# Designed miniproteins, single chains, continued (4), part 40

Each design is a single chain, and the fold is of that chain. pLDDT is the mean over its residues in the fold that is shown.

## One batch from the design tools (miniprotein)

Design m13453
Fold by ESMFold2-Fast:
Structure m13453 (fold): chain A 61 residues (1-61)
Amino acid sequence: SEEALEEAERAFREAAEKIPELKEKTEEALEMMKEHYEKSGDAEAAKELGLAIVERLLAAG
């Protein structure tokens, strides 16, 4: 669903706001999430991927 993707996009924006140095990496992660959704059609799986990437970025920063 679009709502699931919007939730992940919000998480990416918040991560970039907290750690501006991660902005480029969060943009890459967002593109990976969108590509996964386009190939699979599975918005929930795409959201899970996106949120997992955000968690890793926040843990590293």
Scores: mean pLDDT 75

Design m13454
Fold by ESMFold2-Fast:
Order: C-alpha cells, then sequence, then structure tokens
Structure m13454 (fold): chain A 88 residues (1-88)
C-alpha cells in the first residue's frame, strides 16, 4: 500500500541520516578515509532505494514536501562529506 511505502521511505531516510551523522563523527575523529567512504557508499545505496520507492508511492502534498526536503538535505550532506573525504 502507499502508506506502507511512505513508512518504508521514512525508515530508510532515518537510516541514511544516521549513516551521515556517523560519517561526520568519523571525519571529526580522524577515522581512515576508506572507512568513511564505506559508510557513505551505504548511505548512497539507501538513497537509490528511496528514489525507487518514491516512483511507486502516491504521496500527499505534505508528505511529498517533507520527503523531498529530507532527501535534498541528505544528498547535500553526502556531497559535502564526499568533498571532505576527497580533500583527505
Amino acid sequence: STAEKVAEIRRLLAEVEELIDRAEAMIAAGAPKAEIEEVIREAERLVAEIQRLLLEADLSPEERLELAQRIAAARNRIAEIRDAVAAM
């Protein structure tokens, strides 16, 4: 159902946000580049799954706005981490 797809998208977004928080903490702690890259690759895989689920979901305007903003924020943070890692 659409409600189940929306719930799954929110669950996956929360996982992406936790992986981003972990990658940022790892950068602050001076963790190895390869380990940070592995965490970010996992976040990117989940973002791809979220995009696939979004194509199948019939979202309310409020849900569409919420999810679009969270996805954009997550993508921006992943890009910033990628840039930081490239500079290591």
Scores: mean pLDDT 89

Design m13455
Fold by ESMFold2-Fast:
Structure m13455 (fold): chain A 95 residues (1-95)
Amino acid sequence: SMTFLESLKERVKRLAKELGIEIDTSALSDNELGKLLSIMGTLVQFIKRNADKEMSEEIKKLLKKFAENVETDHELAIKLLDEAEKLIKELFRKK
């Protein structure tokens, strides 16, 4: 049976592929995977709806920078993920 974590990793990989981002999920905690899934899911929705283009592009840029640093500078990667989460919450508030 698929574990909750395996399900999260598969969903993250699918959304990352849709966003054109390559992410190593092995370095991420359950909490980080959950945040990433939420951020990416929301971002994909806003991009498809052509809503808040400027903020959507900024979040995408943060996620690309996160992916580049997750293995080499985990502390920087997590700060970038937290910043992306804050911007995603702002997108929800503007709805």
Scores: mean pLDDT 80

Design m13456
Fold by ESMFold2-Fast:
Structure m13456 (fold): chain A 69 residues (1-69)
Amino acid sequence: MEASEYLQKGVRAALAGNLEEAAEYFGKALKAGLSESSVRVVLTNLVDRGVLTEEQAKEIFEKAKELGK
């Protein structure tokens, strides 16, 4: 699957409150070649929209980086 497909699944998981699943999909997006900056932009957008807290976005991003290695 393309990195963008994993990114979309991560966003859907975050919207559903499934933060661990969101981190797994964002990690797969990174492993598929998506940049860390692209994931960060998406997470920042979710925080700005009130979907995630800043702490939740940070936790998701840290887990995604670990899983995407």
Scores: mean pLDDT 84

Design m13457
Fold by ESMFold2-Fast:
Structure m13457 (fold): chain A 74 residues (1-74)
Amino acid sequence: MEEELEEAKKLLRELAEKLLEKAKSEEEKAAVEKVLEETLELLEENKEASKRELVLLVVGGAIRAIGEMIDIEL
């Protein structure tokens, strides 16, 4: 159980690092960091969920971060 949560958190951090490297402005970096924090909270609230469910939360977080970055560029 804890191992699955740790794996999900690691995946989230790795994805966030890649998105931060692609961020073009301080505003985009702040948006990625905020989504990362919100998604980490969701993982903690759902720590007893299946590995699949935890991975889906991570993917959802990444999609939200990308959406925020696109909105800032528009």
Scores: mean pLDDT 81

Design m13458
Fold by ESMFold2-Fast:
Structure m13458 (fold): chain A 88 residues (1-88)
Amino acid sequence: EKEKVKEFIEKEIKKALEELKKKGVEEEKIEQFKKLYEAFKKLALSLGMSEEEIKELIELIVESILKDESLSEIQEKIGEKIEEILKK
């Protein structure tokens, strides 16, 4: 089950990175965000997040990048969303 969720995360991350490239985000900036997505993958697997929750968070990250929000702002948003998921 965790293996299937891991594959889902990796597929969604690849799609997100491809969309960022298509929308003209610079390669250097994309490389920084790859590290953010890898950290998110590890955390999502540890928390047992659903595929729907994972997809929503990945989409939130993409939107934040396109709005030119800082890495710190994006990390804060991810943290807040994860806390809400844990809070039930």
Scores: mean pLDDT 76

Design m13459
Fold by ESMFold2-Fast:
Structure m13459 (fold): chain A 58 residues (1-58)
Amino acid sequence: MDPDIETVGELVADAKEAAGLKPVKLTSKEEIKKELEELAPYMSQESLESGLKQIDSL
């Protein structure tokens, strides 16, 4: 597994926990992107754009 993907996955899981959602173990760039999209209503537009850009750079 790519360490950068794991790190971003943990950040998304932490954001889900903060929003009161169930965190999931993420193993791929696609899974992380999907979870971030599900978090969109619970986060700012800037945070969502930053997260998507970070995932795209992996």
Scores: mean pLDDT 68

Design m13460
Fold by ESMFold2-Fast:
Structure m13460 (fold): chain A 58 residues (1-58)
Amino acid sequence: EEEESIKEFRKRLEEAKKKDPNDPLVKALEKALERLENTPPEKLQQTKIEIRKELEKL
């Protein structure tokens, strides 16, 4: 089972890959998923917010 936040980023990664697998956004989303998977549950929401801000710059 995946956390709901991880599912959202997974969907975005799949959509980005369909558009262009070599897009810097794909790499950023892969790093975002890795960070979320390694984040303690109590900090998951904060990490998600930080990642969202970074992705919006791309």
Scores: mean pLDDT 73

Design m13461
Fold by ESMFold2-Fast:
Structure m13461 (fold): chain A 57 residues (1-57)
Amino acid sequence: MDIEKENMLIGLRISLRDIGASEEEVERQLEEFEKDIAGKSSAEMLALYKATVERAK
């Protein structure tokens, strides 16, 4: 189990909901994020996480 990936997905879902994103937008952003982090380092995943949250505001 990729615990780091799972934690990022959980954290992203929480962050997107906290900023008022709809459930449809949350699921869309999570699906896109999961595709984008494939083969990326922890630092690159964290950068994408932050960029995704900022973009969704």
Scores: mean pLDDT 77

Design m13462
Fold by ESMFold2-Fast:
Structure m13462 (fold): chain A 62 residues (1-62)
Amino acid sequence: AEALLEEARRRLVLGDHEGALEAARRALAAGADPERVLELAELAAAQGDDETAARLRALAAA
């Protein structure tokens, strides 16, 4: 779970939004805390990517 969250964060910083979403989804499936995915959504929003932020929030709410 932790390694997948770190991968998602790295991919967000690099602009790989689809890779970040896939890593976040796998992290949740592996038992990651949804609040940590919400932190990734806030990072995406801070970078100006409101679409990826919304998709990450939807994943955390599922």
Scores: mean pLDDT 82

Design m13463
Fold by ESMFold2-Fast:
Structure m13463 (fold): chain A 63 residues (1-63)
Amino acid sequence: SSDIQQLLELKKEIEKRIEELKKKLEKAKEEGSEEVKELELELGILEGLLGIVNGILNLLTKK
């Protein structure tokens, strides 16, 4: 129960960071910044982490 709540809070935090990073990435693309590749990598990592958190939540809610 508390573990599920902590995972839900973590999911919400990751989703917020993904949204902020997407905004930074769009701005970097508009500016032609070399940071685009690094931001795309960071976005991929965060989306991967979100997938893991969702997987854990799925396991905990089905058990």
Scores: mean pLDDT 83

Design m13464
Fold by ESMFold2-Fast:
Structure m13464 (fold): chain A 77 residues (1-77)
Amino acid sequence: SAEEEALKRAEELEPEAKKLMEESKTVAELAEKLINNTTEEELLKIKEEMDKAGLSDREKKLIEALAIVEKYKELKK
């Protein structure tokens, strides 16, 4: 399924994403916001904050991957 494929790709990126969070407080704060927010409005706001913070496309992908992994872990509880 598309969700399983997205999770697999996200899990492959998780170690790099976690390292980035340890090295950047801005990335850690944005990742936490993305993990804890599920509404379309809040997700758009967080994406704007990532753009304003000057994050690269790679850094944005790493944050998105971490959010996918953490949200999936929550669903399995």
Scores: mean pLDDT 76

Design m13465
Fold by ESMFold2-Fast:
Structure m13465 (fold): chain A 56 residues (1-56)
Amino acid sequence: LENVGKTELKLYEVTYDTNPITSARGALNTAKNAGDKETAEIFEKKLKEEEKKLKS
């Protein structure tokens, strides 16, 4: 289960400067749609950390 989509990587890098939470969520959804569970897991952790900062 090792498929990497160019869109996931590009989206994460270019949109990261705009908003980390939005970027991570977008990349997570893209990875899930592509069936890349490993990439989705990475972005899920990123999203949780960013959300935790807002609450903490």
Scores: mean pLDDT 65

Design m13466
Fold by ESMFold2-Fast:
Structure m13466 (fold): chain A 99 residues (1-99)
Amino acid sequence: MIDEREILAALVYIQAAVLRVIAKNEKDPERRKKYEEIADLLTEAANALLQGDYPRSAELFRKAAEKLRELAQSETDPEDRAFYERMAELLEKIAEELE
């Protein structure tokens, strides 16, 4: 059986990598910084998850979700807004399951 924790960590690392690519192509310095901060939080959360530090991982996922909701609030594109809101909801659910 595949370890679900390892699969989750891998998916979170992929999401962090995607956000770093978005940040690199972002023209707004404030939005770029937020993408980079979220990617860093997700990377640290995945590392904590792999180390079995579930409380630390949950805290970092909640912080990432909060930053994503801030991006959603400042987003004028309804599809991008919905994407950030959905990602935040998923991270909050993961954090709840790790408690």
Scores: mean pLDDT 83

Design m13467
Fold by ESMFold2-Fast:
Formats: sequence, structure tokens, C-alpha cells
Structure m13467 (fold): chain A 55 residues (1-55)
Amino acid sequence: SREELERRIAELQARLGELQDRLNASTDPAERARLEAEMRRLVEELAGLVAELEA
């Protein structure tokens, strides 16, 4: 449903914000690389959900 897509989009946006805060606080290159990879994956998922919502 549209409401379910909007809820999932909001949840992903909140999670991305939390990961960005962790990335900004991290000085470990391995942790930073892992966080960046996870954020990239979530951005791709978010783009897919937004496209589905706009269809």
C-alpha cells in the first residue's frame, strides 16, 4: 500500500541519518568503509521504494 511504502521510506531515512552520525563519529577506516557500504545499499533501496511510490 502507499502508506506502507511511505512508512518504509521514513524508516530508511531515519536509519540513514543514524548511520551518517556514526560515520561522522568514527575514526576507524574499516568501520567507515562498512558504514559507507551499508549506506550505499540503503540509498539504493530507498531509490527503489520512491520509484515504486511515484509509479
Scores: mean pLDDT 87

Design m13468
Fold by ESMFold2-Fast:
Structure m13468 (fold): chain A 64 residues (1-64)
Amino acid sequence: STAEKVDAIAAKYLPKLRNVKSAAELEELKNQLATDLKAAGASPEQVERVNQKLLEAGIEPLKL
């Protein structure tokens, strides 16, 4: 399902985002995350759930 794909994408990117070494790497990973979420057909509610996880990790949310 789309929800399972979105959860898998979030689980893949969240550890990488927490372990970035530069602002440029963070921006690139956030762009990749946004692209993968759009490709998976993430709903606004699913994007909000991913953004909540980003905020909990101290990362600025996606503007999709």
Scores: mean pLDDT 83

Design m13469
Fold by ESMFold2-Fast:
Structure m13469 (fold): chain A 62 residues (1-62)
Amino acid sequence: GKKLARVVAPSPATSEDELELLPGDLVEILEEVDENYVLAKSLVTGKTGLVPKSTLEILSEE
């Protein structure tokens, strides 16, 4: 199943490796990179990148 999360805080991309997200966007968590970041795919844009865990609310694993 896919692990889904909702963005609960703005996540502006500050580097080329980070994914720009807006509150309310849905993402698929692909991998936990470290204690602070996940690798995720935006379900809005289809792009992948690093996302701060603090900006995400875990919804479900589908």
Scores: mean pLDDT 76

Design m13470
Fold by ESMFold2-Fast:
Structure m13470 (fold): chain A 99 residues (1-99)
Amino acid sequence: PTITQSPSSVTVKEGSSVTLTSTYSGSAKLLGMSWYKDGEELTSEKYDGRFTISIDSSKSTSTLTMTNLKVEDSGTYTTKAKTEAGTYYGSGSTLTVTA
């Protein structure tokens, strides 16, 4: 199974919005997908609701929509896909937010 994240890298100015996608491709059923920033799981309480995660189960795709970006939001965003056959990790997306 493969997890593909896109874009692989993106650079934006602070205050911008960015959408990252992660698509699972494999024969085992996708049970869930989590997003991580620099190895730490993304939770709504840390980002004041600026980060929204949605899942399209028909396409096995998860999207992370980030709004009102801050310089500290810069980092590597990786997905973790939990499936019936085990856990797999995405290729990563690197976000750079400039002042």
Scores: mean pLDDT 83

Design m13471
Fold by ESMFold2-Fast:
Structure m13471 (fold): chain A 85 residues (1-85)
Amino acid sequence: MKEGEEAAKRAIEAAKRGDSREAAGYIGTAAAMGDFTSAEKAGIEATKLGADSKLIADAIISGGMVSGNYGEGKKVAEKVLEAGK
């Protein structure tokens, strides 16, 4: 969805500025909208840019709970944590 893609774009811009908290907030927003594809792509890219993978993973799990997709949120969060190793 275009709204989840826009949130993901803003997350990457925040990660490039070194703002892990803002990046996690936007990625969590994409997950809360049910856009786990955008949340996964942005979460992994932000983590590779040096953002805090644990903050991002927590935001994805919280977004998954909000959207009623906890299982998908947990699965995507685990992929982000693996990218941070």
Scores: mean pLDDT 85

Design m13472
Fold by ESMFold2-Fast:
Structure m13472 (fold): chain A 74 residues (1-74)
Amino acid sequence: SEERRALLEKALAAVRQWLAEIGDKLTPEQRARVEELIARLEEIVNKPVITDEDFREAMRLIEEINRILAGEEP
């Protein structure tokens, strides 16, 4: 659980930094979508226990965030 939390916290920090760097280059729709996905990822990271299901969902959220920030629409 701690290993998973550390990985997700690192990923959350990375996507927040990336959004801060390119946020002005995103469309309003892309920005809103990324902010929604980041909020959902933050909810998982803040859970007392991160289950296997939570971790899988977090990885899906990270993948979608990365695709949008890279200029791809999922």
Scores: mean pLDDT 84

Design m13473
Fold by ESMFold2-Fast:
Structure m13473 (fold): chain A 61 residues (1-61)
Amino acid sequence: ARTLLRERTVQERDANGELVDVKVLEYRDGDDIVREYIAPDGTVGTEVVDAAGEVRTAIHR
């Protein structure tokens, strides 16, 4: 089960380089830290940091 560690809104550059308000949800999922970035257009980016410290990034809608 995922445990929500943090929720906040940050300003990030979108794919066009514009600053937009992005909702950031940070979860613990076992030994992984998962960050979800939700843009105003509904695009979701996911960043996973595993127990070895390796970072994996994926975009889904």
Scores: mean pLDDT 73

Design m13474
Fold by ESMFold2-Fast:
Structure m13474 (fold): chain A 109 residues (1-109)
Amino acid sequence: MDETLRKMVEGMREQIIREEGREPETDSEALLRLIIEALRSAIRDEEKAEKIISELTEWYNSQERPPSVEEILEKVKEILRKEGLESLIPLVDEITEEFLKLKEEERKK
């Protein structure tokens, strides 16, 4: 799964850069966008997916400072539990772990 997950995360990062024409300014912004892309792909109910994405985006933009990776994870898990999508929590955790691993590898190069 590591190789498949790595390719998925790399592909999503490339897609985000392509769509926005720039790299995310912070690791927290990059992780938030990856989680949004993963949730959009995993949630079959398009209206529910957009509601969750809107709640996350509004919360992120309402913060006085960019939230930490841990704060983003806690908020995502809170929203998923509220919406009855707890089954997606492992996917969010796996994406976050792979993202942090890729960032650590990039810092060593």
Scores: mean pLDDT 75

Design m13475
Fold by ESMFold2-Fast:
Structure m13475 (fold): chain A 69 residues (1-69)
Amino acid sequence: PLPPAELSEEQREVAREIADKLNEIGDALNELLEGEKLIKKGKKEGNEEAIKKGKELLAKGRKALGMPP
């Protein structure tokens, strides 16, 4: 049978921290994609509130990823 742990405790903690950071990056990327989608939809429909909300999501995602505004 496989050993109950193939990683040291320290290695497991590092792997969990990396996974958590990747999830945070994934959330920020989703905010960028949804922001762009809302802006495109708002422009097509003439919905200024959707454009504003999309721009706010883009700004939030960019800030989380350390991108310029």
Scores: mean pLDDT 80

Design m13476
Fold by ESMFold2-Fast:
Structure m13476 (fold): chain A 55 residues (1-55)
Amino acid sequence: AKVVLTPEGQARLDALLASYRALRPDASPEEVEAFREAVLAALTRQGQLTATVLE
């Protein structure tokens, strides 16, 4: 399933990913993806999603 974030949620995700990469430039793709999923879960709990798509 694909989650579609609000524009505000998407901006927060992008900013947090940029900060994570800046602080941890040596992070593995798996660590970056784990961080992304944690942020998506937090944004979902905050109601920062527009829709969920089954693809």
Scores: mean pLDDT 72

Design m13477
Fold by ESMFold2-Fast:
Structure m13477 (fold): chain A 84 residues (1-84)
Amino acid sequence: DINQMINDSRNFVNSRLNSGDSVDQIQQQLRDYTQSLRDQGVPRSDFFRSVGVIIDTINSSSRLSDSQKNQLIDSIGQSVSDSL
């Protein structure tokens, strides 16, 4: 169910942003999470919808500076480029 996957992705990002972990730790956790979705054999369209939700959740965070948001989004973009 794509709606469950979207909710799980949003909840994962929010849990990491609220964890007190460093931006570098969150970057690695987000990369590991996106890789886990690929390893589960998620359809390409559902994968990109989940990635979009992750990016939107990062951009909506009041806890991150613009520089930190850019770091996380660029890292996700690099991980996702291997899917294109």
Scores: mean pLDDT 82

Design m13478
Fold by ESMFold2-Fast:
Structure m13478 (fold): chain A 94 residues (1-94)
Amino acid sequence: MESLINFFQEVAKLSKEQATEIAEIILSRKPDLTEEDIKNFLASNESTIKRVLEAEKVSLQDINYLLTSLLSFLGIRLSAEEAQRIAKILKESV
């Protein structure tokens, strides 16, 4: 959970509140998610992660790409309701 929250805060530049809500949705589908799962995802997507981290502003397209890649890597299939909730969280610009 902490590694997932940190990923969304550091890479996607989301607030702690936004990162926590998205992490809770992901964990509801994969409660056995480990820090190693996140580490393996980051290693597999190093070039994209580096590009996003070096950007002064993260685009919604980059956030959607990272989220889709993470969900695919973890084997998570979101319901329409869960996907809509995440999209709503991401539209809250602070």
Scores: mean pLDDT 76

Design m13479
Fold by ESMFold2-Fast:
Structure m13479 (fold): chain A 82 residues (1-82)
Amino acid sequence: SAREEAAERLRRLAEEYERRARELEESNPEIAEKLREIAELLRRAAEAVRAGDEEALRELDRRAQELAEELRKLYKEAEEKK
């Protein structure tokens, strides 16, 4: 189904974020930690999509916006420290 396909795409995206976090763990541990938080959020979103849980998706969307802003600030700080 379209929901199962969407959920699978979100799971694959979570795996990619987790892989990226491992690569950055030594050079930029704060960004690595935020990428892991995003990976976990994406895994939860995949399950909510599969279940059709609209309430959970709204909660996860709010958290995603918060994490995106935090990550943006960390990337800006990392660029300024180079």
Scores: mean pLDDT 83

Design m13480
Fold by ESMFold2-Fast:
Structure m13480 (fold): chain A 77 residues (1-77)
Amino acid sequence: MSEEERRRLEGEVLAALAFMITYLAKKAVKQGKVDEAKELIDLARKLAETIRSLGFDDLAEQVEKLIKEVEELAKKA
């Protein structure tokens, strides 16, 4: 596997992980576990920064949009 192929897979894996984390954060908010959701949002935010640093701005933006959705749900909880 080339270094470029490795970086691409790394970015895709991080994006998938971030999507899963934001999904779990939404579930946590719905269950009244707002503090757990905030911790998951913080982790997803760090992953979005890493994804952006790898050159995948579009994936980072998708993660940021999902984080925003969870934050809006948490404000209502």
Scores: mean pLDDT 82

Design m13481
Fold by ESMFold2-Fast:
Order: C-alpha cells, then sequence, then structure tokens
Structure m13481 (fold): chain A 60 residues (1-60)
C-alpha cells in the first residue's frame, strides 16, 4: 500500500545517508530490521527492509 511505499522510500534514503556518512552497511540493515519489526506492520516492514537492501547493493 501507500504507507509501505512511503516507509520504503524513507528507509532507503536513511540508509543511503548513513552509508554516505561512513556507517557500516550491516549495522544499518540490522538497526532498521529491528526497528521495522517492532514499529511497523509486516507488509510495511518488509517493504522498508527490501528498500534498504537495495540501497546497500547500489552503494559502491
Amino acid sequence: GEKAKGAAETAALSAKDGLEAGADPEEILKKIEENASKSLDEETAKAALEAVKEAIKEYK
């Protein structure tokens, strides 16, 4: 749904900002995964995690 799309876009931008700042990609993914599982519904959490994984893959 639209909430899942918005959460995915926000999570991807947050992950990209963290990567640009020199944060560890594995730490970013772990932190978002834990927070999403506790704070978001299943579909929204899944969309956010997939967006973060894609952002990490695209970061060089």
Scores: mean pLDDT 75

Design m13482
Fold by ESMFold2-Fast:
Structure m13482 (fold): chain A 70 residues (1-70)
Amino acid sequence: SVHEDVAVAELSRTFGVSRETARRVLAEVLELIRQGRYDEAVELLQRELGVSREEAEEALRRLVNLQKKL
């Protein structure tokens, strides 16, 4: 979807990862959010994006809002 393509581009630009990595991370995190596995989503964001827990938690809040619109 257009919303997913925008999110992929933003993740790629913001965290300096490839668009392929951003797309995979987005898909995995959205599935964890769907399952209510928020701590695992934060850990995945930290590993894949190379960010602090606080940065991963902020990214997760934005992705939870995206999930509600999908």
Scores: mean pLDDT 82

Design m13483
Fold by ESMFold2-Fast:
Structure m13483 (fold): chain A 109 residues (1-109)
Amino acid sequence: SIVLTQPSSVSGKEGGSITITATASEDILSSRPVAWFRQKPGEEKELIIYANSVKPEGVRDRFSGGVSGNTAWLTISDLELEDSATYYPVLATETGAVWGPGTQLTVLA
């Protein structure tokens, strides 16, 4: 089974930038695109990035994503307090979706 590994938590300063990474246990990211979801407490998961780097309508330009080797990354620039949330990568396989455990981002004023 494929596993995605993330840091449990990251922090950044308001106005700064942060990168969240997810590393796959197998060399699969060359053929399987990653999507990123944001979840705030009490809310449903919101799609932030799909197909490694594509932003849905309504997602601000300060969000970007990509893949380098077997590591997917999500970068948030010009951090706002509202970015404090848990961020989850997901990819699809023949046997179903594989979710990362989530990285909790704390933005400090």
Scores: mean pLDDT 87

Design m13485
Fold by ESMFold2-Fast:
Structure m13485 (fold): chain A 57 residues (1-57)
Amino acid sequence: GAADAAAMAAAGRAAARSAGGDEQTQKEYGNHAREAALKGVEEGERAAAAGGAGSTP
C-alpha cells in the first residue's frame, strides 16, 4: 500500500545516502525502491497463487 511504498522510498534513500550517493542518486534509489516494493507485492501475490502458500517466517 501507500505506507509500504513510502517506507521503501525512505529505505532506498537511506541506503543510497549510506553508500555515499548524492542527492540525485538518493532520489532515484527512493523512486526505484518504491516501484520495486509495488512489484514485490504483485510478485508475492503471484507466488501465492502458484502454490507457494507455505509461510516463510
Scores: mean pLDDT 71

Design m13486
Fold by ESMFold2-Fast:
Structure m13486 (fold): chain A 88 residues (1-88)
Amino acid sequence: DPELRREVARRVALMAGVAGLSLEEARRVLEELGLSTSPADLRRAVARGKELRERLTDDEIREYLLEENRRRAPESRERLKQAAARQS
């Protein structure tokens, strides 16, 4: 599912930003995982991750990431159901 892969790519890019990686390093991580995203989405996700690291504590970042997972979990489940139905 291209949309699911794009969302996973954005999450990975965000985490790269939180870890303080450069745009080039983040792009390399995506390539290693077989993921891709637009250059604009990559820049935004990495920048957002760096902003989170600068403004929030480790515990607050952990809470933010758990909240993101909770918000995306229904979509991930629905996409898995759709994939299973197609593969039947």
Scores: mean pLDDT 73

Design m13487
Fold by ESMFold2-Fast:
Structure m13487 (fold): chain A 55 residues (1-55)
Amino acid sequence: MPSPAELLQTIMEIYEQNPELAQEVAREVGELAKKENLSFDEELRLLAERMREAL
């Protein structure tokens, strides 16, 4: 399992490569995290996973 630092690196790299796609995914994940009461760690994992899936 990637560490929170590795997840943040992945997220930042995708933002640099495709900021529009990254922003859309971040909005969706942010809304889902609020609905499901996800922890910060869970939100980061989901965000990185969804961004990689979108590539």
Scores: mean pLDDT 79

Design m13488
Fold by ESMFold2-Fast:
Structure m13488 (fold): chain A 57 residues (1-57)
Amino acid sequence: WEEELRQAAEKAIALGADPEEVERLLREGIEAIRARDSRAAMAAWVRLGELIQRAKA
């Protein structure tokens, strides 16, 4: 999951998403995964997906 989240972040940046925003979400998601906080991890995934969708537009 952590490695998968990093890959999604790299893709978002490549699509033109704000690197600072993506890096913040990646950090939050990884910290949540390590803390076993599935709710926070899911929230980070959703927000990252939203950035990817916005960059595609």
Scores: mean pLDDT 77

Design m13489
Fold by ESMFold2-Fast:
Structure m13489 (fold): chain A 62 residues (1-62)
Amino acid sequence: LVGALMVATQDFDATLPYELTLKKGDKVLVLKIVSPDWALVKSLTTGKQGLVPLSVLKPVSS
């Protein structure tokens, strides 16, 4: 999963300062798996980094 390109399958609104807001269809690069349920990612749309739930992400072809 680290280094994987993934896509947001649904909108996610950040509620905490360390979380990253995503819109459905946004592509992200996984930087670190923080817990079984959360990943630190970089948005390829905005260039911002933050934590998002793994449940909102799906792998895409490289």
Scores: mean pLDDT 81

Design m13490
Fold by ESMFold2-Fast:
Structure m13490 (fold): chain A 82 residues (1-82)
Amino acid sequence: SDLSKGVELFEQGRYEEAIAHYEKAIAKDPNNALAWNNLGLVLAKQGRYEEAITAYKKALELDPDHGDAQVNLKRVEEAKAA
């Protein structure tokens, strides 16, 4: 799947290719909170904190109990404030 390929590319440090696959996953299912969270993770790794915050907030809008997105949002907001 595009989500699984995105994770593989992210683990390899191939962030732009990971983003492209996460965006494909979101295009097929815009309500996939996990894909939005994973997009946020790769954007945060690139220092793109505002875009990461937007992606994590979208994950939480879709799934308010998404624990990973809650933790990741807090971390990226703290990183941006530093």
Scores: mean pLDDT 87

